# Designs tried in a protein design run: designed miniproteins, single chains, continued (2). Part 114

Each design is a single chain, and the fold is of that chain. pLDDT is the mean over its residues in the fold that is shown.

## One batch from the design tools (miniprotein)

Design m7974
Fold by ESMFold2-Fast:
Structure m7974 (fold): chain A 89 residues (1-89)
Amino acid sequence: SPEDEERIEALVETFREVVLHAIETGELTEEQIKALEKVLEEISKMSPEEKKKLQEKLGEVALELLKETPLEKLEAADKVLSEVALKLS
């Protein structure tokens, strides 16, 4: 539905903002960590079809960021995001 598409787009945008901050600063604020927790909670409630659409959208974002971002910045962002993801698991 349009509402489901809008919700998926909002989750993708929240994730993009968190990743961009990690790329720029090498860190995440407490507010961004909480936003990521909320994104993960919403993902856990999604149907397999919604998760597939989200994965496709996230893949598009990942390709855009890989094209535009220096490797050193990507590695720093991956490290902080991985540390936060492990803490939230």
Scores: mean pLDDT 80

Design m7975
Fold by ESMFold2-Fast:
Structure m7975 (fold): chain A 80 residues (1-80)
Amino acid sequence: IDELIRRMTEALRNHDDAAALAYQIVYHVIQISGQTSFDIVMNYYDSVVDGLGRNGYRVPSDDQRAATRAIIRRIISDLD
């Protein structure tokens, strides 16, 4: 958890929005479900993105989604 917070803070300092979002999503899923599977984390991310669109907020581009997905996969692999 401390390592996830550190990596998120580093991504925010570097203005790496895709990495910062990936760490935030993984952290939230761990806090609410205790689970770290890639599919569960990605289902949560997709639900957040759908919610943003329905509520009129800015939705990530396909390239940003692909980048966030790749980072989430790496984070989950590192936790296993």
Scores: mean pLDDT 74

Design m7976
Fold by ESMFold2-Fast:
Structure m7976 (fold): chain A 72 residues (1-72)
Amino acid sequence: SAERGKELYEKYPAGSHGKNGESTLLPSLAGHPVLEMVPEEVLLRTLVEGGPQGTVPALLDEEQARDVIEYL
């Protein structure tokens, strides 16, 4: 659900951003035109396997990642 996706997005990506302190890319992705350019498959892979920029530490499973994508 979108509500669950929002909570996961704020909890896990925000927590990961906290350790880097400088990453603002994930907040920009939510509602940003970049989402239109990036296939959902790529977003799903990033959330499940972890971002190459350390945005997500691969802690989400496929169902959780789908909830986050539904929120975005």
Scores: mean pLDDT 56

Design m7977
Fold by ESMFold2-Fast:
Structure m7977 (fold): chain A 70 residues (1-70)
Amino acid sequence: MPEVVKRVARHEISELLREAGLSEEQIERIIEIVLKKDVPITREDIIEAAREAGLSEEQIEKIERLLKSL
């Protein structure tokens, strides 16, 4: 993917995850995983990355609800 596209996706996903109450460290881990995927980045890609980053099911549920609201 072009670097500019990765930067835009990073910003959007980071803001979403901050709204879900995640720490900056948790957000960074998820972003690193997600940006290895091809665009378009799906809701399932974000949820999978959150699980791989070691988030609790409660945190994953908050992210899923926020993504469903978009």
Scores: mean pLDDT 72

Design m7978
Fold by ESMFold2-Fast:
Structure m7978 (fold): chain A 86 residues (1-86)
Amino acid sequence: SAAEEAELKARAEEVIARAKEILADPRASPLMKKNAQYALELAKKALEYLKKGDVKTAKKYLIQAEQTVGVVEMHMWVVKKAEEKE
């Protein structure tokens, strides 16, 4: 449905924004940046499939993108907490 496509587009755009934040963070390790870049590419693939009307394939890429960026964010959170003196 159009409503589902709009939701998936918004979710993909959110993953792109989250991945860009990690890529811009000087505290992110090379591995974190590599995985953030991968999440960004997966989210862009989701948007490409949405443009083609392939909602099922778009969902698969989006779920992978959300999982990937979520794992990197968890690692970023742990590193930031470990580096905080307080």
Scores: mean pLDDT 88

Design m7979
Fold by ESMFold2-Fast:
Parts: C-alpha cells; sequence; structure tokens
Structure m7979 (fold): chain A 105 residues (1-105)
C-alpha cells in the first residue's frame, strides 16, 4: 500500500530552474532512501513532478512561491520520508515547514 506525504511550507520564492533542480535531487534521494515513486513541487505559478531524478511534468512559470511538496511512497516509509523531505527543504532552501500530512492512496 502507498501513501501520499504532503509537506506544507510557508511560501518561499523559487525560480523555475531552482524548483526543477530541487525536484530532481529530492526525488532521487527519496527514491534511494525510502522507495519514493514520485515527488511533486507545488508553487503559486504551477507544479513540477519528478520520478527518481527525472522531470516528468513541468507547468512552472519563471518565478513562483513554493507552497508544498508531495511524495508518493510505501506506507511503511511515509513518516520517515516526510521528516527527511522537511529537513531537506529547510537545509537546502531555508524553507519553513508548517505541517506534514500523510494519507493512504
Amino acid sequence: MKAKVTVTLEPKKVSRTMAKILAMLLSRELNEKFGAEEVTLNTSSGKVVAKNGQIVEDTLEDEGELTSVEVIVPREKAEDAGKFAAEYLEKRLGAKVTGIEIEDV
């Protein structure tokens, strides 16, 4: 069974290039550590979706504010994946995490 982990952020300005690089790196690391299948970065201008280091969808404009990150991961790994993603975003972007939500999918 899989879970969707949603890490909610205080809105943080990101360029399209920075968001795409972040999605690639975070999706690779979450796949290697927790078996995450997909990472979605949601911004005020659109989203980017990455699978294991590869961008599969990109609707971003040149500038936006990152508001949340969603991870699809095995249910048993969901809590650890959420904590890792939150710490990664705080360290790499200086983002402020406001919540982590886990739901079965």
Scores: mean pLDDT 88

Design m7980
Fold by ESMFold2-Fast:
Structure m7980 (fold): chain A 57 residues (1-57)
Amino acid sequence: EQEDIEKLKEVIKKLEEALKNNQYVRFDLKVPLNPSPEIQELLKKVSELAQKIYDLL
């Protein structure tokens, strides 16, 4: 779980950087079926950032 949290935080940083610099980013993310509350919040953040990037395409 800690490793998953770290991976999600890294994905979030990459997405934030891509959004700021108008760059495209590729990531591969595995999601657990029953995520912890922290992972759920990180997944929501990833979804929001991905949507913003998608809207820029």
Scores: mean pLDDT 66

Design m7981
Fold by ESMFold2-Fast:
Structure m7981 (fold): chain A 92 residues (1-92)
Amino acid sequence: RIEELVRQMRELMAVLRADPDNPEAVAELERVVAELSRLDKELGELPEEAKRTATEGEGLVLAARYGLEFTGIEKSLGEDGKEIYSAGLRRA
């Protein structure tokens, strides 16, 4: 289930990297990212690869929708000392 969602995200991210103006791919990637975020809340334990891939997918969706450039994934510590991933974005 999680592995299937990660695979779908990677395929959609490849499509968006080739064609950033594909609104169907943007919408589908947003849906898959939302589903992984829901699972993270339910399980409290997603693999690091799934968390990282979801962050990258979210960054690409935001870049496509707002005309920004996705610069990569940043890793930081949260208030509880837990590792968090964030998407780097800048003006294109």
Scores: mean pLDDT 74

Design m7982
Fold by ESMFold2-Fast:
Structure m7982 (fold): chain A 62 residues (1-62)
Amino acid sequence: MEAVLRAADKDGDGRLSPQEVAEAAEQLGLNGTVVRIKLILEGKKYLSISEAVELLQELKKR
């Protein structure tokens, strides 16, 4: 999971946009559209890699 998110971080700055997190979610077999909508509703412009991992793990559990 973390490796996929690090690959989505094209700038290498440890910040992921909702679009980048959604793309990583699609690669992990999750619904990227749901991820993007959730992040937009939360008002998130950027996530750290650890925050993105936690979010995707929560969606995978639920």
Scores: mean pLDDT 73

Design m7983
Fold by ESMFold2-Fast:
Structure m7983 (fold): chain A 69 residues (1-69)
Amino acid sequence: EENKKSAELQKKVTEAVRKAIDALLAAGRFDEAQRLLDKFTEAVKSGITQEKADELLAEADRLLARVRA
């Protein structure tokens, strides 16, 4: 609602990715966890934009749903 700065966006993405990785590791899905971490690291290094954040959030949500299915 209010203006969202890059720091807020990065924090939100970091939390979502961390939760997804924790769940994947607990489920023994190491390959998926590593792939997500690599993608997140690349995004952080290149600068997280709205588009990249949306993609990472969608991926994290999809993986979490898969683990819980």
Scores: mean pLDDT 78

Design m7984
Fold by ESMFold2-Fast:
Structure m7984 (fold): chain A 93 residues (1-93)
Amino acid sequence: KKKLEEAKKYFEKGLQAYSRGDYETAIEYFDKAIELYKDVDKEGYVTALLARANAYIKLGEYDKAIQDYKEALKIDPSNEVAKKRLEEAEKLK
């Protein structure tokens, strides 16, 4: 429960950084959120992976984004957003 509250806090800070165009700072916060969500909340873990992948796309780090989209799909194979973004990221390489 404490890890979930902390994960949400880092995820929100990551979203705030992303909205300002601070993609590197967003990734640092999403990294912390992913670590905390992984053991506690699968939905939060998937959501944080997708957010970090989106930030990687903005930085041109396509291989890292692809890895995060694939990891999200391993946890949630029916995630249509992750499927579409994975296909888009693979075309950008």
Scores: mean pLDDT 88

Design m7985
Fold by ESMFold2-Fast:
Structure m7985 (fold): chain A 72 residues (1-72)
Amino acid sequence: MSAEEFLAGVEAARALALELAAQGHLTAAIQVLNDAREALESRLPDFSPEEQARARERIAEIDALIAEIRAA
């Protein structure tokens, strides 16, 4: 799987988590986001420096969204 395909999968997981949160399924939304974050971190060492920068940006976006859901 390419880094681009993997990052697209992470974005799909983020979209699913937002839909779950909108429906009031906050625990499920956080679980989906945590799973995506863990998968992204596990792949990070295999990425090029440019791909790692993009992956770290996605991790930051996921962490921010988890914090917002937890604060609600």
Scores: mean pLDDT 82

Design m7986
Fold by ESMFold2-Fast:
Structure m7986 (fold): chain A 69 residues (1-69)
Amino acid sequence: MEDLVKKGEEYFKAGKYEEAAKWYRQAALESDDPEVRAELYLKAFQAYAKAGKNDESARAGRLAVEARE
């Protein structure tokens, strides 16, 4: 999981937002902690939004809310 988060951070810093979002989403799927899972889906939401992927962004945002419910 931590390695996937680092990849997401690296791609985000490089301006490769769609790839960053995919890494954050994979990290969220591998997380057993609901709070960490929610934070990772929120990071994917932000990265997809920056990439102009509005549908994927909205879905990631929904998953972040559901992870805390």
Scores: mean pLDDT 83

Design m7987
Fold by ESMFold2-Fast:
Structure m7987 (fold): chain A 76 residues (1-76)
Amino acid sequence: LEEIYEALKKASPEFQKAVNTVLPLALAVIDDPEEAAEFVYRWLKKNYPDAAKEAEKIFGKPLLEVLLELVREVTG
């Protein structure tokens, strides 16, 4: 959704890297889009827990739901 991309511009550089670099790489090697989203979710929580919390506030929803919406946009 266009609102997701506008919110992404306001997110941390670490979250932007997760969406623009880590997520496409996960989708290239993980056959299940939901598993790819879960991988990026775990990666963010492990390496950048502050960026994960800020993203939830910016998007107004749980981080895993945000990542699943982004996966649907990339794979649809």
Scores: mean pLDDT 78

Design m7988
Fold by ESMFold2-Fast:
Structure m7988 (fold): chain A 86 residues (1-86)
Amino acid sequence: SAAGIAKARAFAGAQGQRADDALDEMLAAAKESREAGEAKAREYAAASSPEAVRQLAGLARQRSADPATAEAAAHVAEVLEAEYAA
């Protein structure tokens, strides 16, 4: 239904904001050190469903298009992808 689609889109938007916040924290940690960013990514993966980890990995790949975060975002994406593939 149209109402169901609108509600699903609103939920997806809220979930996307939470995922963006989690990714921002991982990228901030990666700014301190590569190991810190990797540790945060693994911590998230251990506490989250494989589906959530997969979705966050996709967002990290999208963030790799931003020159300011490209290297850190690509590395975080690789770590998250390895975690949900295991």
Scores: mean pLDDT 75

Design m7989
Fold by ESMFold2-Fast:
Structure m7989 (fold): chain A 93 residues (1-93)
Amino acid sequence: KIEEEVRKVFKLVYEAIKKVYGLKTDEEAKKYFEEKLKELGLTLEELKELVRKALESGFSPDEIAATILNLFKAVEDGDEELAKSLLDFLKEA
């Protein structure tokens, strides 16, 4: 059950990245995603663990996906304070 919800979060993130940034393939969305994780100093496994904890804390896949997307947007915009706030929120969830 939890692994299906984790997959759902990442699917929502990839689809939103494609829609927002005009990317056409899942591979392009995944490359963008991995680059943003690198800029944040996170591994994919660390983010998966944060997602699992947020789901266990009662957050929905849609809420978690929205938080990740806002985090990536903050990184892209150079908004270091917002990026830190959103990352801390995910770590504390």
Scores: mean pLDDT 81

Design m7990
Fold by ESMFold2-Fast:
Structure m7990 (fold): chain A 88 residues (1-88)
Amino acid sequence: IISELNEIINNIEDPELKSAAVALKNIILNKSADGIEGVKVKEKDGETIVEINGLIFYFNNDFKLLGYSSTTYSFKPIADFIIKASKL
């Protein structure tokens, strides 16, 4: 799983998307956004919302990924990464 996530991250050509994917991986593995650079954290209606380089990720109280939205980026590689990352 971790090696597969790293392979997906390495195949991201956009530096901002790559940085966002690395940050998302670290948040999910650590179950915390503390100490992760380049992230903005908000709490709303019992969800933790994390914004990274124009990508918005929605977590529950246990930092399980509920979903994402993006107005800047929309492509299959990041969707595949999110699906794999949500299983960590």
Scores: mean pLDDT 72

Design m7991
Fold by ESMFold2-Fast:
Structure m7991 (fold): chain A 72 residues (1-72)
Amino acid sequence: SPEEEAERLREQGLKAMKEGNYEEAADYFHRAVELRPGDGETVLLALEAANKAGRYDLRDRIVELALQAVPR
C-alpha cells in the first residue's frame, strides 16, 4: 500500500540522516511525501534533509506538495 511504502521510505530516510547522508535522506523523504503529502512529520523531515543537503530545488517542491494536501 502507499502507506506501507511511505513508511519504508521514511525509515530509509531516517537511517540516511543518522549516517549524515543528507542528499540520500532528502530523496527518500521526498518520495515518502509524494505518497503521503498530508503527513506533516515526514514533510518536516524532508525539509530538514533538503536544507542540510543544500537541495533548495527539492525543498521548494516538497513545500508545493505539502500545500496541495492541506485540507480545506
Scores: mean pLDDT 85

Design m7992
Fold by ESMFold2-Fast:
Structure m7992 (fold): chain A 105 residues (1-105)
Amino acid sequence: SMVEEAYKTGYKIGEAIAELLNDPSASPLELEMQLGVLHLAWAVYRVLPDNGEEQARALLLGAADALSKSDDPLAQEIARLLREAAETLDVGGALERMRALVAAR
């Protein structure tokens, strides 16, 4: 289903973010780019006809599930923010908070 494909897409992006968080040589720009990819994917799914909101939620939950498998505290906090964004649909606010957390790293 399209919802399953959105979840898988989110999961892959979440894995990429978790890998970058576990890499001490990863640049802040690489993390910012992956957050940007997640935001763009969400925006694309959100505007699709028939269940775009469900697909956008599945994307965020997929990313959160991948990040929650990391032992990194920042990955866990980003996962929490993504789950809250999936429930509230306040993705802009969550993304700004995620960017602030990454910049403070």
Scores: mean pLDDT 85

Design m7993
Fold by ESMFold2-Fast:
Structure m7993 (fold): chain A 80 residues (1-80)
Amino acid sequence: MKEVEALQAQLQAQMDALANDTSLSLEEKIAQAQQLIADFNKQLLERALKTGTGLDASQLAELKALQQQGLQKVKDSAEA
């Protein structure tokens, strides 16, 4: 579970950096945010395969909420 927490922290940091990037257009920020989410989900799947264990429903719900929150923050930053 420590690996999932580390991946969450990394995703949040990357999303925050993307939201604060003034050099990118809204479209570019959304595209990069979606790519970050896709990469995160890929790493999460690879971890589950490597450890032979999945995430419980609570952990999955929290990760989904963080992904949605991060994407919304990126959108909001471009409209500010």
Scores: mean pLDDT 75

Design m7994
Fold by ESMFold2-Fast:
Structure m7994 (fold): chain A 91 residues (1-91)
Amino acid sequence: SAAERRREELEAVREGTRKALEQALMLRGLSEEELRALGASDEAIARAAAFKAAAPTEEDIVALLREALEQARKEGLDEEVVEAALEALEE
């Protein structure tokens, strides 16, 4: 049904948001050598170094992701998708 399909889509959004948070936390822990080994450009490494220099906590990263979701909501992203993503950040 459409309702079942929608629940699956929202669960995929929750999983994607959790994975994005995990990726951000992982990037905080990676060295320049590890980023280079993953194929990151010099520009990407410089951005990651600036992010690490700010010493973001998990709470700082969650706050940044929440701000990005609020901006996406203002830009017309489906409110139900935004709410599903916000719920994932609370888990």
Scores: mean pLDDT 76

Design m7995
Fold by ESMFold2-Fast:
Structure m7995 (fold): chain A 88 residues (1-88)
Amino acid sequence: SEEKELLLRILELQIEYTELKEEFRELKRAVEEGDLEAYDEVIERIAEKIKTQKELDKLLVPVEAAAQSRDEEEMRRLTEEKLEELEK
């Protein structure tokens, strides 16, 4: 399903976002060592991952809305079933 593909992509992008911390650590090391070549290489990788993060932010809005809608309907349905069971 299209929704399932979206969720999997979001999870993959979130994992990638977490890994961005390693790039920032490499960038800090390049700055501390005065290695301009390493600095340029790492900053380019960070820039590409930030583009990915912005794409993730765009995807999150529809998925959050769908997840909230799904959870509310499911919670309402479960609550109604439980109340009917208690009234018997």
Scores: mean pLDDT 61

Design m7996
Fold by ESMFold2-Fast:
Structure m7996 (fold): chain A 68 residues (1-68)
Amino acid sequence: MSKEELERALRSALEALEKNPDSPVIALVAGREIAEAGYPELGERLIELGRAGKVEEAKEFIREELEK
């Protein structure tokens, strides 16, 4: 996955979480896709946040990654 593809995936996940704040599974699914695409550390963090139901922390983590 390219940097541009990663940014698009992260932005899409953020928007989905903002529209569906009761669905932490969005962070889990996005994290699995990102990990499988070659970013295992980033993807695994999103999976952890999704499994823990930490939607606000997942959104903040994605915003911080998009600022890099």
Scores: mean pLDDT 82

Design m7997
Fold by ESMFold2-Fast:
Structure m7997 (fold): chain A 79 residues (1-79)
Amino acid sequence: MHRVDEEKAAKAALLILGKPLSEYDPSVSPEEWLRRLFPELARLPEEELRRRMAEASKVLGIDEADAEALLAFITSLRP
């Protein structure tokens, strides 16, 4: 598998931003959650984003390849 589970990606984004997982609403699409959170993720320094992603991946069971794919996507959104 070459992409992150969309629910895990949304939850990882919440954890990276220091937001509680209870803010995740499964009635809202994971794509909508990611769209709302990605501008905030793109503002983080690259070193901090990578460190927080590693921490979130351990909590949520995201493998390294999927975490790198998500990081590459987030960094592609930076100005």
Scores: mean pLDDT 71

Design m7998
Fold by ESMFold2-Fast:
Structure m7998 (fold): chain A 92 residues (1-92)
Amino acid sequence: MIKVTLVDLEAARRLFEEEKIDAVVGSLSGYSIEDTYEAAKALLERAKEEGKDEVILGTDLSPEERQKVAEAVKKAAEDLGAEFEVKVIDPS
């Protein structure tokens, strides 16, 4: 099962640079909710195609907007075969 994590944009950047994890890392900053769905879907498809087991998506949104982003990401995951586990992590 591919893990999908929504984090703060800076946390996503740091995790990618420091840990060199086997993950697809992308930014969802600046997108509308509809564009967020398409961007997330493309990143999830990339992870599946490349055999990655993790996707890390950075956002700079408010808590309320982050919930809507999470729903768009979940919808993209469902449309791609429900093998994705979506988590939302609050910035520390």
Scores: mean pLDDT 70

Design m7999
Fold by ESMFold2-Fast:
Formats: structure tokens, sequence, C-alpha cells
Structure m7999 (fold): chain A 64 residues (1-64)
């Protein structure tokens, strides 16, 4: 479900070193089913927290 994907994305993003603000923003878009915006928000964290950004991208793809 989108909620489960969003929960996993937030946890993975934070564990991967993403800034909390960006991780929450990406997870919220994933929860809404907007995979594209979720991926964009995750990529904003790429210079810091690339592992978290990758986890968010994977979770966003699950809601397509």
Amino acid sequence: SAEKAAEGALKGGLAGGMKEELARKAAEYIRQGDAEKGIEAAREGLPSGPLGAAAMEKAALEVK
C-alpha cells in the first residue's frame, strides 16, 4: 500500500542520512501516490544521504 511504502521510505531515508525535512517531504508524496514528486524530493538529498535517496526512489516506484 502507499502508506506502507511511505513508512518504509521515511525510515530508509532517515537511516540513509537524508535531511529529515526532505525525507518527510518525499514520504508524503509517496503516501499520496505521486511517485514522480517523491523521487524528485528524494533526489534533492543526493549530495547528502545518497543511500536514503535511493531507498525513497525504490519505495516511490512501488506506488506506480
Scores: mean pLDDT 71

Design m8000
Fold by ESMFold2-Fast:
Structure m8000 (fold): chain A 79 residues (1-79)
Amino acid sequence: SKLDELLRQLNELVEEMQELVDRYLAGEISVEEFIERLEKLTKEIKELINQLPLPEEVKQAAIDHLNALKARLIAEAKA
């Protein structure tokens, strides 16, 4: 179904974000590359969340949490 396709794509992007964090912590990528890739992934995840057949309030809460996580990771990487 369309929902199964969206959930599968969401899972793939979440796994990609975890891999990105792991590579950064291992010293394999620069802070600049980490931030660039994190910005791209969070944008793609937000676009998928907005397509999910969920109440607007639930989708907004998920997006707010993702934005907060992104901001924290960027701040920690720049410190």
Scores: mean pLDDT 86

